# Ledger of designs, part 24: designed miniproteins, single chains

Each design is a single chain, and the fold is of that chain. pLDDT is the mean over its residues in the fold that is shown.

## One batch from the design tools (miniprotein)

Design m806
Fold by ESMFold2-Fast:
Structure m806 (fold): chain A 74 residues (1-74)
Amino acid sequence: MKTVSPEELLEELRRGVERHREILEANPELAATAKQALALAEEMAKRGEISSADFDRFVELAARMNALVREALA
């Protein structure tokens, strides 16, 4: 992840959101968390770098998305 450019990360996340649109539409909490992750990725892309704080927050959002998916499937 540290070697991924912020622009590539943003594009990857946008593709993931479009690919899994049905799941996001069915789960508003997951959709809200994905929206926060997209906003952070867009901010990182604007700066052209990923700070330690941005990386930590992105990891937190990813962990939250994984938890919500696991909870929905349980």
Scores: mean pLDDT 75

Design m807
Fold by ESMFold2-Fast:
Structure m807 (fold): chain A 72 residues (1-72)
Amino acid sequence: MDEEILELLEKAKKMQGFEMTEEDREQALKELEQLSEEEKELVKFALKLKLEDPSISSEEIQELWEERLKKK
């Protein structure tokens, strides 16, 4: 999970014209350590959506996530 999120973060940063530094990677890992499994799934879900459609809003991602949770 954490490695997949890191890979998605690197791709997202690259799309924005930034390269992830070693410090960025360390910070991301520390943030991920503080997240629950559900929060990690949300981050992965959000990053995948953002990579597929960079124009998608955070509000749209949140609504799609809430719909996903209701289908469990």
Scores: mean pLDDT 75

Design m808
Fold by ESMFold2-Fast:
Structure m808 (fold): chain A 69 residues (1-69)
Amino acid sequence: GANEKARAMVDAADDLSRTARFALRLLLHEYEVEEITEEDVRRVATALGLSEADIERAVAFLREIKRAV
């Protein structure tokens, strides 16, 4: 399904930090990918202590996931 494809994309994303991948996987555990917002990514990434640059990369990657699924 869409979440399985999204998780595979996150796991293959060498340009994301390990913590950024963890943030995206946490959201995909709780929500369907179409329900996840950029604000959700920013909240989780901030709570996990990601840098501003890593937060921006995680948000950009969410956009790529949503276009692919």
Scores: mean pLDDT 87

Design m809
Fold by ESMFold2-Fast:
Structure m809 (fold): chain A 80 residues (1-80)
Amino acid sequence: SVKEELLELLEEAKRAVEERDVGAALEKLGKVRELSRQFDPELREKLDRLVARAIRAVLAGDYEEALRLLEEAKELVEES
């Protein structure tokens, strides 16, 4: 399901951030954005905002903020 695929991609993005792999993190977050278009429209906007903020945090080297935002994104998807 789209929900299961989003959760897997978000977990992979979290792992990449924990390992300081910026390239892998951005690749996984890009895939989350693509897949989010098929996600529940009521939650899609919130998910897109969290992912955009996580991308900015990764690019800024703010890995703690990126991990926090990815955890929020996972909780949002899990509660859907």
Scores: mean pLDDT 85

Design m810
Fold by ESMFold2-Fast:
Structure m810 (fold): chain A 76 residues (1-76)
Amino acid sequence: NAEKLAKQAKVEADRAKERGDYETAANWYLVAGKYYEKSGKKDEAAQAYRHAAELYRQSGNTEKAKEAEDLAKKAE
């Protein structure tokens, strides 16, 4: 179930964020967004991609932040 995999990815993202590993947390939110897209959950996918973009910005990865923002727009 793609939606359950998305929820698992969010749990991993939250764990990485608690450790201050913002890059890894952002990567997990990208995974969550992709699984939400596969399950037809467009709003949840867009939210996950926006969270990834914000975390990539906090980690200094401006290129991946822009890619995540573009994915959020496409998910809508």
Scores: mean pLDDT 87

Design m811
Fold by ESMFold2-Fast:
Structure m811 (fold): chain A 55 residues (1-55)
Amino acid sequence: MPRILDAELSARVDAAGRTVYVLRLRVEENGEVREVVLESEDPAALFERAHALRS
């Protein structure tokens, strides 16, 4: 199970004028630290995906 070391939430507006939420996670798995970037127009779906990484 990956460990979340850091989490940063931001938002941007895409070329179509839609708000996209971006969650940048620093995750440790198998002794390696890597960045996982999750993007969604639906913040609820994004938070659900982030929560699944903890479990």
Scores: mean pLDDT 75

Design m812
Fold by ESMFold2-Fast:
Structure m812 (fold): chain A 115 residues (1-115)
Amino acid sequence: SKVYNNPFASLEERRALWNKVPEEEREKVRRMGEANPDDAVLQNNLGLYYYFDLGDLEKAIEYFERAIELDPNYWTAWRNLGLVLREKYEKTGDEALLKKAEEYLAKAKELFAQK
């Protein structure tokens, strides 16, 4: 649970721990995010649900972007967005995604240092 909630842990490590979370609790993450569209933390958690549970990179990106729009200082959402964009780059070869991933990961590190 600590590692899947730690954005500095690898996506592979976080995925393994997410898969240990009971289905009922994962379903609650989805419902809470859908019910609270103006909550940055819950929108970030909804992005993690789409990424880990459904493998839906595009929806994960949308919800992480929503979290950042709601709270631009939410370094965890910047980190998650950067990691998912890098994975999308690895699947597509789109160099623009790699550049954005690097920028967003740098932004997350900057914001974390200020927290």
Scores: mean pLDDT 84

Design m813
Fold by ESMFold2-Fast:
Structure m813 (fold): chain A 82 residues (1-82)
Amino acid sequence: MKAVLTSEDGTVIEGTVVEETETTIVIELENGDILTIDLKNKTATLTLPDGTKLNGTIVSETETTIVIHFPQTNQTFTVTLL
């Protein structure tokens, strides 16, 4: 399954869903980042290729769309599942 991350400035990063359960979605992004979404706790973690982790919070979700805010970078991403 494909996923698309869209930032507030319109920047788009494509990714591949590598794991999907009732509580967790893991997306490998084309830039080498790994996005782990915790649907149960309404949190997300972005892991950079160097091992740096950014913690985010789910601010809204639908069946196909998850909006995540990362306070460390003041970035909001819309994740669309395709």
Scores: mean pLDDT 85

Design m814
Fold by ESMFold2-Fast:
Structure m814 (fold): chain A 67 residues (1-67)
Amino acid sequence: SNKEDFRETGDHYGKLGEEAKKAGNYEEAARYFERSARMYRLSGDDEKAKAYEEKAKEAQKLAEEAK
């Protein structure tokens, strides 16, 4: 279903965000986590959407601290 497709895409972007974060690429991590959160909202998974919105916010803070 479309919801399952959005959830799978959210999982994919979430993984890319975690990989970017581990590499210290915090701006890239924030963008991937934002995309992941949006996909989870489209899938109806509000709890995962909120979690990845928070991950994006934390990654953005880390990006600013690295300047």
Scores: mean pLDDT 88

Design m815
Fold by ESMFold2-Fast:
Structure m815 (fold): chain A 84 residues (1-84)
Amino acid sequence: LPEAVELARKAYEAAEKGDFEKAVQLMREASDVARRAGHEDAANVLRGFAETVEEAYKNGDKEKAVEIARRALEFLERLARQAA
């Protein structure tokens, strides 16, 4: 999970800077990393977050896109604490 958390953190930073395409890509990478680590439910949740960020950005809702990227990071940080 540490690798997926780091990718989600970079996704949130990209979203804050307005680079939503980068944020979506990094969130999809975090999902793939979580899936390879055996966290299929977490991977599915992360893919859902990536899709929601992409939809919010395409609809012009930048604040929602940043908020969802932040929630994805918080989700993974909580999951990592439970796995420790």
Scores: mean pLDDT 84

Design m816
Fold by ESMFold2-Fast:
Structure m816 (fold): chain A 81 residues (1-81)
Amino acid sequence: MSIEERNKRRREVLDEAEPELDKILEEAIKNNESLSELMKRIEEVVEEVAEKMGLSEEEKNLTLSIVQLRAVGDLVDRELA
């Protein structure tokens, strides 16, 4: 795959996962879930999206890393805001 194709596919995967990730984050805050519980839920969502969209193992792992970092960043931003 070209770099352009990989970037476009990554964007679509992240866009597909975003609504469910936002829901999980809000639920975790509401229920005072631990960070490890939140990370596990994120992993499950990414695995489901990877299966639906036919992602390679590398694409799945990269997506997981990006969304986990994003979730941590969002939690920090919400605390600082």
Scores: mean pLDDT 76

Design m817
Fold by ESMFold2-Fast:
Structure m817 (fold): chain A 62 residues (1-62)
Amino acid sequence: GPASALNGGVAYGFAGRAELAAEVMVRGGVSPEDARRVAEAAQAGDAKATEEAGKRAYLSAG
């Protein structure tokens, strides 16, 4: 579901794999727009932005 997809996607994003991060999140039910925002923030190393984007994505996914 979205929660596990966000967890995996965030980990890939922080590892510098933004494309894989976004793909994993989309496959888990996160919208492409939200997945991209989370992946970009995580790849940039911005923990606060990643947390904020992740919370928004989780709420939007249901």
Scores: mean pLDDT 83

Design m818
Fold by ESMFold2-Fast:
Structure m818 (fold): chain A 105 residues (1-105)
Amino acid sequence: MLEELRRRAAELRERAFREAGAGVTVFLHEATPEAERVYLEAEIRALERGLATPGRAHVVIVTAYNEADAAGRAAAEAERARLLAALDEAGLEHEVVTVRTRPPP
């Protein structure tokens, strides 16, 4: 499944780039398979929505972190704040998606 999600996300990113103004996605995430799956699913949904609404630039920020990892949460929140400030200054429309991963059992 994860490899399929990676391929699907890459296809949608390429298509969004070709169709211009469909979407731009920025990721901040923990480097775990679970976190990668969650943010890829969120990116795919966001790109599909962007491609369904032609002629409008759409930027999605996906922040994924393990809720039990305080340092990871702090780093992700800091990066999200920087990106939001930059997008606001540039006047770009954006959507914020925060996803959380559970600690492994």
Scores: mean pLDDT 64

Design m819
Fold by ESMFold2-Fast:
Structure m819 (fold): chain A 72 residues (1-72)
Amino acid sequence: EREKLLEEARKLLELGKEYEKKGTPDDQKLAGQYFAEAERLLGQVKGLSEEEIERRAKEVLEEYLAKAKELE
């Protein structure tokens, strides 16, 4: 059900933000994984193509990996 997928994505975004706040490189990578999974679920709700879902998930991960690099 659409509502269930949206709820799950929201919870994953919350978890990602919590790990982002912890500030370690490992926690930042974990946050990126949660954000990527939320993007995948949102893509399924929106009816995005498999390629678009993969592309967006990769962009989210790359952004959070870059942020982790700033923390060294």
Scores: mean pLDDT 68

Design m820
Fold by ESMFold2-Fast:
Structure m820 (fold): chain A 115 residues (1-115)
Amino acid sequence: SDALREAIREAIEALRATVEVLRAQLPDIPEELKSDVEALVRVLEAEVEVLEWVLENYETLSVSQKVGFKLRVIGLLEDVELLLEKLKSSPEAPQAAIDALEETREALERLLKAL
């Protein structure tokens, strides 16, 4: 559907922007959270590649592949929400990193609604 294609494109743009912000802000991330941020950056980069492939191939996916994709998006949303909670609990966490993850959360929620 057009709504699903739009949601996937918005998710790709949000994830790419968030990766750029998190990489730029990494020196200012609290030391205890740097490994979590680096891990999420790698997950977000891998998910961009998956989303680009799904954008072109969604209509050809089997029911099990579509379910697997939805579960993958749910898992990523949970990972984003967990890191957001940790960053918001740290007074030294850069606001730009928090704002970028909030945009990614909103884009993933819109994508789940379209799936």
Scores: mean pLDDT 91

Design m821
Fold by ESMFold2-Fast:
Structure m821 (fold): chain A 86 residues (1-86)
Amino acid sequence: MEEEEREKKRASEESKEALKKAEAKAKELVEKGEISEREGATLVTARSLRIIGLRLTIELLRRNGAAPEEIAAAEAELAAELAELE
């Protein structure tokens, strides 16, 4: 059954993308001297987990036919977290 394999692949790709963005932002802040390397590592872990969790929540809401308002709220929260990584 391919659906479980597709979900795992999507989650893996989303995890890699979130981690990559978090690492890039943490590196930028460390290079600017705004945060320590330890704080940067904590930021990467915390932000990556939050972004992955939000993306999984949106996917579950879509799969379960949740109200468009609930999906829009989750997408707005994800967009806000991603904006903080820019």
Scores: mean pLDDT 69

Design m822
Fold by ESMFold2-Fast:
Parts: structure tokens; C-alpha cells; sequence
Structure m822 (fold): chain A 110 residues (1-110)
């Protein structure tokens, strides 16, 4: 069983990771809007994105389609921002429950 304190520690780590991801996505979004985004830039944050999203970004960059790359990065950034706002709006008990439900979901997909 997970304790409330353990869930709060994991929630804080999750928020910290989301803030770091948001910053990285914002930097890449700016580079995409300026037409300077590279495949190497995407590779630098590949661990923060799904393989599908990484492949879509690399395809867009290879095609010179910086508008599509910007749209993908904006959608990912918006998801991260929404998650951060959601977590910050919740009580400690609600955040702990969300972490517990995520862990149970991962076990059910085994």
C-alpha cells in the first residue's frame, strides 16, 4: 500500500519533471517557429516524448515543415501546462489518489 507521504513525494517529483519538460518544449517551440529546430534538438528531449511524437517531429523537420513541428510542440506543451495546473489545483489527498490510480493503471497493462 502507498502512504500519503510517499504519494506526495512522487507527486512533487512528477510536478518537477513536468516543469522541466515544459521549459524544454518551450525552447523547441521557439526554435521551430524561427525555422531553426534540428533533429538533434528533438533527440536531446526524446526521453520526455513518446516515440510516436519523436518520429512525427523528425518527419516534419526533415520535410522543412516547421509549422507542423510547432503545432506538435504546442500541443505537447499545452498538455504539460494543463497537467501542472491540474496537479496544483488539487488537494494533497486528491494528488495522492491520482498517483495511486496511475500505478494501478500501469499494473493492469501488464
Amino acid sequence: PITLDQANEETQQWIDNLNRRYSSLSDLLTRSQNGTLTISDVDSIKDLLSDSTVNQLKSAISAGDYQTAANILQQERDRVQRSIEWLKSMSDEQRALAVLMMKLGEENYK
Scores: mean pLDDT 79

Design m823
Fold by ESMFold2-Fast:
Order: sequence, then C-alpha cells, then structure tokens
Structure m823 (fold): chain A 98 residues (1-98)
Amino acid sequence: SEELRRAFTEGFREAVLSREPVTDKEEQIKLLTEAIELLRNALPHLKSPDPEEQLRAARDLGRAFGLAYIANPELARYFDLTPEEMLKAIEEELKKLK
C-alpha cells in the first residue's frame, strides 16, 4: 500500500533526523533494545483490520528501522528483509554487543 509505505518512510525519517548516529556501545544497546520493542509491538498490528492501526504499525516499523540505523548504519544492508527477519537481525546484533 502506498499509504503504508509513506507511513513507514515518515517513521524512519523521524527517527533518523531526531538524533545523530551513536558510537558508544551502551547507547547502541539502548537503541537496538528500543527498536526490538517497537518491532515486536508493531508486527501484530500490520495485519490489523483497522486501517488506522495498520498505518500506526507501519510508522512504528519505520521508527524501529531508523533507530537500528542510528545504532549501526551497517544494518541498512538488512533493510530489504521482511520485518520478522529484520527483528532477528537486530536481536543477533544486540547479542554481539552484549
């Protein structure tokens, strides 16, 4: 959906433009943890019969991807994955940081 794509893009830009990329390990862990929480909460609502819930979920999905990008810009290489696969990629990255 064009509307869902727009909502995702807006969420992503909002996250990326709201703060600078972090280089500190502790801040990276914090951002990746936030991204995981947003993804887990948004995923069920992407299939909601309510269009407004779907749009909010798409925006939250975008924010999660943006937070992951700010934490580690190299994670952009995984942005062509499904949201479920992206969640797994972020969880694996978080494990590496511990």
Scores: mean pLDDT 82

Design m824
Fold by ESMFold2-Fast:
Structure m824 (fold): chain A 107 residues (1-107)
Amino acid sequence: MLEKGREYLEEGKRTGRPALLDRAIEAFEEAIKEDPQNAEAWANLGEAYFEKHQLLVVDPDPARVAEAHEALERAIEYAKKALELDPQNERAKRVLEEIRRFLGEFS
């Protein structure tokens, strides 16, 4: 499921299609159910939620503000979980660094 989830995530990032990001999230959640200690699956789930947040914050619909906030909180939670399992996980570190840059921009 990780490889298929990555394919959906990369395509979702390229096309800006929320449905592909939702498919990536589903695939990574399935990978975590099979192996809850898989730091890479948690890191990918965090990345997918951050990408979902990035799509939602540029959505002109004000109803998306709550969804964007929830996606950001999920991205932080899952990236931190990945680092608890593997402190050297580069994907999780990158996700948290990008989130810090985003929050710094809105200071």
Scores: mean pLDDT 83

Design m825
Fold by ESMFold2-Fast:
Structure m825 (fold): chain A 92 residues (1-92)
Amino acid sequence: DAVAALRARLEEISRVAEDNSPESLRKAAEMIDELLAEREALRPALRALIREEAAAEGIALSDAEAEAAVDRLFARLEGLRRKIEEHLKKEE
């Protein structure tokens, strides 16, 4: 349930961000901020999600590899958040 809910949240962020309108970008940024605020609570579910995705591709991840992948995903979300903010500032 937590893994499925997290997957849905990530898919929604990606879908909203693709629209690239100021309204959609603000919504995506807000959703990213909410997810990042919960990052430590979400870490076990995100690790499980990453392992399930890797296993579907025939890849077995160690605990350390799964943790590194979680950290990389949070870094990517932070990067996306910064890019959205820069884009919105240029629109003004």
Scores: mean pLDDT 81

Design m826
Fold by ESMFold2-Fast:
Structure m826 (fold): chain A 66 residues (1-66)
Amino acid sequence: GPIKAGDTLKIISDGPALTDKLELLPKGSTFTVGEAKEVEPGIYLLTRADDGTRVLVGEENVEILS
């Protein structure tokens, strides 16, 4: 389903999950979504709940855990 605020995501591929500082999130890392916006089909601009860091992800590169 679509990525939503409150979801906990896991990075499941070595594909791009980029922060607003151009840092790659490693495969196996997890974070909780604060805000979610689909900017292109299957591509989301997210805000990390803990620190407000913006993260660009493709839905093929993440698994929703909750």
Scores: mean pLDDT 77

Design m827
Fold by ESMFold2-Fast:
Structure m827 (fold): chain A 82 residues (1-82)
Amino acid sequence: MDEALATIDRMLAHARAVGAPQEMLDELERIRELVRRGAPISEIQAAMLRLADIRIQQVEADGKADAAAKMQAELAKIKAEL
């Protein structure tokens, strides 16, 4: 639980630092609240995966294929650690 909260807080800090869209920040805040409530890890993981897919699609649509590829690689590493 503590590690999951620390991970979400770090993701929020990073997203804000790189100027992520407000919609993305709002989604991360919702996930953080799920973690705080002690929601089942499967629900948290499902929400995180949905968020990542939406973000990658938006980045790719903006013509940033290299950035989208790096995000997919990071997501694959996160999935391997889960």
Scores: mean pLDDT 74

Design m828
Fold by ESMFold2-Fast:
Structure m828 (fold): chain A 80 residues (1-80)
Amino acid sequence: MKVEVTLPSGRKITVEVPEEVTIEEFLEAVMKKASGKDKEFLEKLLEVLKENGVAEEVMNSKELAERLNLRIEEIEKLLS
């Protein structure tokens, strides 16, 4: 399925992923379309999730996109 993600830079991308996907697979798909600081942010996020043992957790792709968008919005608010 296709889901929309808003990156930290404010750039919107569309990712094509299965309906259910691991957090790692989802972030890797987003990273393929990201560059520069957006890609660095996603790489650091994936590292933290791997360290916490949740990167292999399977979730619905729409829910993952929503959670990633909310997380990015929270970080933007803290930096504003």
Scores: mean pLDDT 78

Design m829
Fold by ESMFold2-Fast:
Structure m829 (fold): chain A 94 residues (1-94)
Amino acid sequence: SMEDERNEVLKEMAKKLAELMKKLPEEVQKKVEDIVLGMITRLSEAKTIEEVEEVVKEAKEKLKEVLQDYPEIAKEMIEVLDETEKKLIEIFEK
């Protein structure tokens, strides 16, 4: 189902982001985790491509702000978000 495909994409994103988070100090990990969990909730409820794009855009901006001192990790996390957005758009276009 579309919901099953969406859930798999979100789980894969969460796993990749969790591995990147292990490289961060605990206080920064918590802030990133809050952003990621909020994004997952909103993406699971999104009804349109436009909503997916808005959620990912907002999450990327929040991650850039929180990860100012960790530009390499920010870049890798944003790449994961961009890949996730593309996969979710493909699911919505079915």
Scores: mean pLDDT 88

Design m830
Fold by ESMFold2-Fast:
Structure m830 (fold): chain A 129 residues (1-129)
Amino acid sequence: DEEFREAVYNTVRAFLTLAGREELVDELVEEILELAERDPEFREVLYRFLTTSFKDISREEAEEMVDFFLEKAEKYKDYPLAREFLVLLAYLLVRRFNLESHRERVEEALAKYPLAREIAEALERIFSL
């Protein structure tokens, strides 16, 4: 699906550029596309996240997405970059929807996923401007 690939590529490139890690774009995109082919539920949840405006996502749906992305990050042990990306998406949802009940879980995950943490720190600097 061209639209899904483009959405993945554009999002991955944007985040990795913030951390100065553009060399990882192709590898991360390949991991995500392989996972999306093997796990249709993952593809559907990720596609909705990437193509839906945050104003059209409910707080309840955002909480479910955070739990889903953190669970998949733990399960996808053979996909090291995709795991980082999923933790970053959970962080973005917690921050955007002010999900205080999920904040500790995401902060614990960021401590274990250094690339996600690096990108999250870069985003915090931008959000503070």
Scores: mean pLDDT 88

Design m831
Fold by ESMFold2-Fast:
Order: C-alpha cells, then structure tokens, then sequence
Structure m831 (fold): chain A 71 residues (1-71)
C-alpha cells in the first residue's frame, strides 16, 4: 500500500506531498516527542506546496482513496 501510494503521487508529479510522506516514514523511526517536533517544523515549511498539490489533484486523490477503501 505505501509503495502504491508513493508511486501514484510520483506519477502525478506531486513532489512536495511525496517528500512529506517520506518524512513521515522517517519520523516514524524516531521517539514520539522528537518525531512530533520535527514533523511540525517540516509541515510548517512545506504546507503551502502540499496544499497546492492536493488542490490541483483533488479529484484523482479522491478516486484513488475510494479504490483503496473498496479493497
């Protein structure tokens, strides 16, 4: 599922969202306190780019989410 999500986002060239998801996976290896702090810092820097990508691809993202939920 992770590989499918990342591949789908890369196909759409949603580079900021891919970077965000990769950062979340990296943070998952850290202690919770450190992960939350670093995650908040990264989100603050990248929020605008991620929001723009999600808005531009909202219909495709919804279709993909519905497909995953149907499995």
Amino acid sequence: VREEVLAFLRELEMHALVAMLEKILELGKLPREEALKKGAEFWAEHKAAVDAEVAAHAEALEAFEQELLAR
Scores: mean pLDDT 75

Design m832
Fold by ESMFold2-Fast:
Structure m832 (fold): chain A 95 residues (1-95)
Amino acid sequence: SPERQLAIEMSEGVARIGLSVLINTETDPKHKEALEQALDIMDDTFERLKKAKSVEEAKKLVKETLDEIEKIPGLTEEDKEFIRKMLEETLKAFE
């Protein structure tokens, strides 16, 4: 639906702004690299979420994304929590 598409795009925008602020203010090159990898994964996930046809499909995509994020060395627990919250918020667009 157009409303679902808009809700996903709004969540994508918030996530991109939040991660971009973290990347642009980070001075540790390892942490900055980890944040950039997370942003790339999230960009791909949002494109897939826009094509998801059910809440079950969307939940699987979110779980797979969180598993991939967990594999990134150098992300803090706070970074992971922000990403988890953004993806959980996006899932509300499927309810």
Scores: mean pLDDT 86

Design m833
Fold by ESMFold2-Fast:
Structure m833 (fold): chain A 75 residues (1-75)
Amino acid sequence: SSKREEIERLLEEVRRIIEEMRAETDPAQVQQLLSEASRLVGRALRLALETNDQESFNEALKLRQEALEIAQSIL
C-alpha cells in the first residue's frame, strides 16, 4: 500500500539523518538534524498506528532513541 511505502521511506530518511548526525560536530546543526528526525519519526509513528504496523512503530521508537542519544553525546 502507499502508506506502507511512505513508512519505509520515512524510516530510511531518519536513518540517513542519524548517520549525518554521527558525522556532525556543530551543536546548532545537530539540533536542526534532531528536529528534522523527530518530525519524520512522528509521521512514521502515526502511519504505523493507522496501518497497525507494530514492527515499523517499534523501529521508529528505536530510531528516535538513537537520535536522542547522539544529540545528548554532542550537546
Scores: mean pLDDT 88

Design m834
Fold by ESMFold2-Fast:
Structure m834 (fold): chain A 60 residues (1-60)
Amino acid sequence: SDRKREEEEKRRRELIRTLAQQVLDGKLSRSEAVDVVMASTGLSRREATRLLNEEIAKLR
């Protein structure tokens, strides 16, 4: 793995956490949040869905 990308991963985690919170608050559907993650990070739908669901589970 490329160590210099770890800082970029922190920004992605913060974005995903924010979107996960919005889903929990009922402000966004899971599908809408996944689409935002994909558009903002370039992750596949499968990976975006996995990371979002994992973050939602951690916040509950």
Scores: mean pLDDT 80

Design m835
Fold by ESMFold2-Fast:
Structure m835 (fold): chain A 80 residues (1-80)
Amino acid sequence: MTVSLEEFLELTKPLGLSDEERIKIFKAIDKDGDGVISLEELKELLEQLGMTDLADKLTEDSDLKEVILEFLTRYYNVNK
């Protein structure tokens, strides 16, 4: 399961961030630069940021879009 840039931009639209900021976030998660966010890339990012509860819940059957939205909501509500 992967999330494309287009899916990420639609998913994150309610956060009120600019398109440029959301693209920068996507590129920061997409370590491979292949244009999609994988489960492994997201899990590594969550662990690095100390969101281990979200990382531990992330499985092959997980909805990556829901986890991405929870991550961004936590990150921007706490660090902005």
Scores: mean pLDDT 75

Design m836
Fold by ESMFold2-Fast:
Formats: sequence, C-alpha cells, structure tokens
Structure m836 (fold): chain A 68 residues (1-68)
Amino acid sequence: SLEEKIKEAEELAKKYIEKAKEAEKLEPRESAIKASAYYLLASGATADAVIEEERERRKEEEERLKLS
C-alpha cells in the first residue's frame, strides 16, 4: 500500500542520515560530498522508491564496468 511505501521511505531516510554521519568521518573532500549527498537523499524520502530504483540501476552499471 502507499502507506507502507511511505513508512519504508521514512526508514530509508533514517538509514541515509546514518550513512551521512559515517561519511562525515571520511577524508575531508569525500566527507563533504558524500555526507551532503546522503542528507539530500534523506530529505527526499517521500520519493524513496524512485531513488532506490535509480541506485540499484547505477550499482548494476558500476559492477558491470568493474567486471569489464
């Protein structure tokens, strides 16, 4: 249901915030970019389904390129 998808989006936003906090511990350049990206993803939680579809597509593409 839509309600379940919204709840999943809220949980996903929480996970992105945790990833952002971990990214803040990285090297200064990577920290700034990755932490900002994860906070932005959290703020977009209501569109999480679209974000997840895009993330999986990009992961598949990256893995394919690594194997090539």
Scores: mean pLDDT 71

Design m837
Fold by ESMFold2-Fast:
Structure m837 (fold): chain A 83 residues (1-83)
Amino acid sequence: DYEKRIEEIAEKAKKLPSLEEMVKYIVSELEPLAKEAASWPEEEQKKLLKLIEEKATEVILEYLKKQSEKKAEEFAKERAAVA
C-alpha cells in the first residue's frame, strides 16, 4: 500500500536534522514509487500526488516551525550578551 509507504517516508523525514537531508531522503524514497506510478491509472496518480503534497507540507511546516524557534533562541542569546 503506497499510502503506508508515504506515511513512513514522512515520519522518517521529520526526524532528520536539516531541510537538505529531508529533501534528499524524500526524493530518494519517492523516485522508485514514482516509477511504479507511471503505469497506474490517472485517478490513482492524482491520489498519490495529493497524498505526497499533504505529507510534504506537514514535513516542511514542522521544519519551518523548528527553525523559527531556533531563530528566536538566537535572538534571545544576542540580547543576553548586551546585558
Scores: mean pLDDT 75

Design m838
Fold by ESMFold2-Fast:
Structure m838 (fold): chain A 91 residues (1-91)
Amino acid sequence: SPALEAVERALEEVKKSKNGEEAMEALQRGLKEVESHTELPKRVRFAAQGGLGSGILAGAVGRSLGLSDEEVIKLAVKAVEGGLEGLREVE
C-alpha cells in the first residue's frame, strides 16, 4: 500500500541519516507523504502516522536526554519498525 511504502521509505532514510536532525526530517517527510494519501482508509493512515510519530517522539526524547546521534537514530529506527509491523497487520 502507499502508506506501507511511505513508512518503509522513511525508515530507510532514517537508517541512512548522518545525525538526529536528518532522521527527524526524514520522519516528518514520511508523515506528510502519508497525510497526502487521502484515498487511504483512516485506520491505515492512523497506523502509519502512529509509527512515524513514535519515531519522532523517541528521537526527541533521546535528544532531550543528551543521547548521541547514533543512539537517537537507533531509537527512532526501533520505534518506526514497531509501527511498521502494526501497519502490516492493519487491513
Scores: mean pLDDT 85

Design m839
Fold by ESMFold2-Fast:
Order: C-alpha cells, then structure tokens, then sequence
Structure m839 (fold): chain A 89 residues (1-89)
C-alpha cells in the first residue's frame, strides 16, 4: 500500500482531526478528509439527492482553489493529494 507524507498545509488539515503522524495511507487520508468535513460542518444537505461541500474561507478551500465541490466528485481529493502530499518510495 502506498504511503504519503504531508506538506505543512496537508499536516494542518490532518491536525484538525487529531492526526499527528508524519506518514499516512490513501485510505487514512480519505477518512481524515471526511472527518475534517464533518468537524468543520462543511457539508450541507442539498435539495433532494445532492451533497455540496462548502470549503469557502477554509484552509482546504485555499489549497484546492475552490469555494465548493460536489461530495460525489473525487477530483478535489486527487488534486489535494498531488498538491499537499508526497508519495514515500
């Protein structure tokens, strides 16, 4: 399983959910982002079947360069990995 090391901004997101480890797996990162969204109350129940994650004014929004995204879209998670995490060889 691939292991990733966060940058300073990546580490700040992890610390918001109580993760102080220097290296994490992709599964642990996905879990941490889910916990971050819940803890910061960023998810709004959309009308009917849509979940919108509002990241405006948050560190995650600053990193991604967006104000919101669809919770079913994995592209922001992949972009966060590419910008703020390094794969450990």
Amino acid sequence: EKVYRPTKKGQEILEKVGITRKEITLGELITALGLYIIKEKLAEPGEENKDIIDVSGTLLGEILGVDSFDGSDTSPIVEFLKKEFEEVP
Scores: mean pLDDT 72

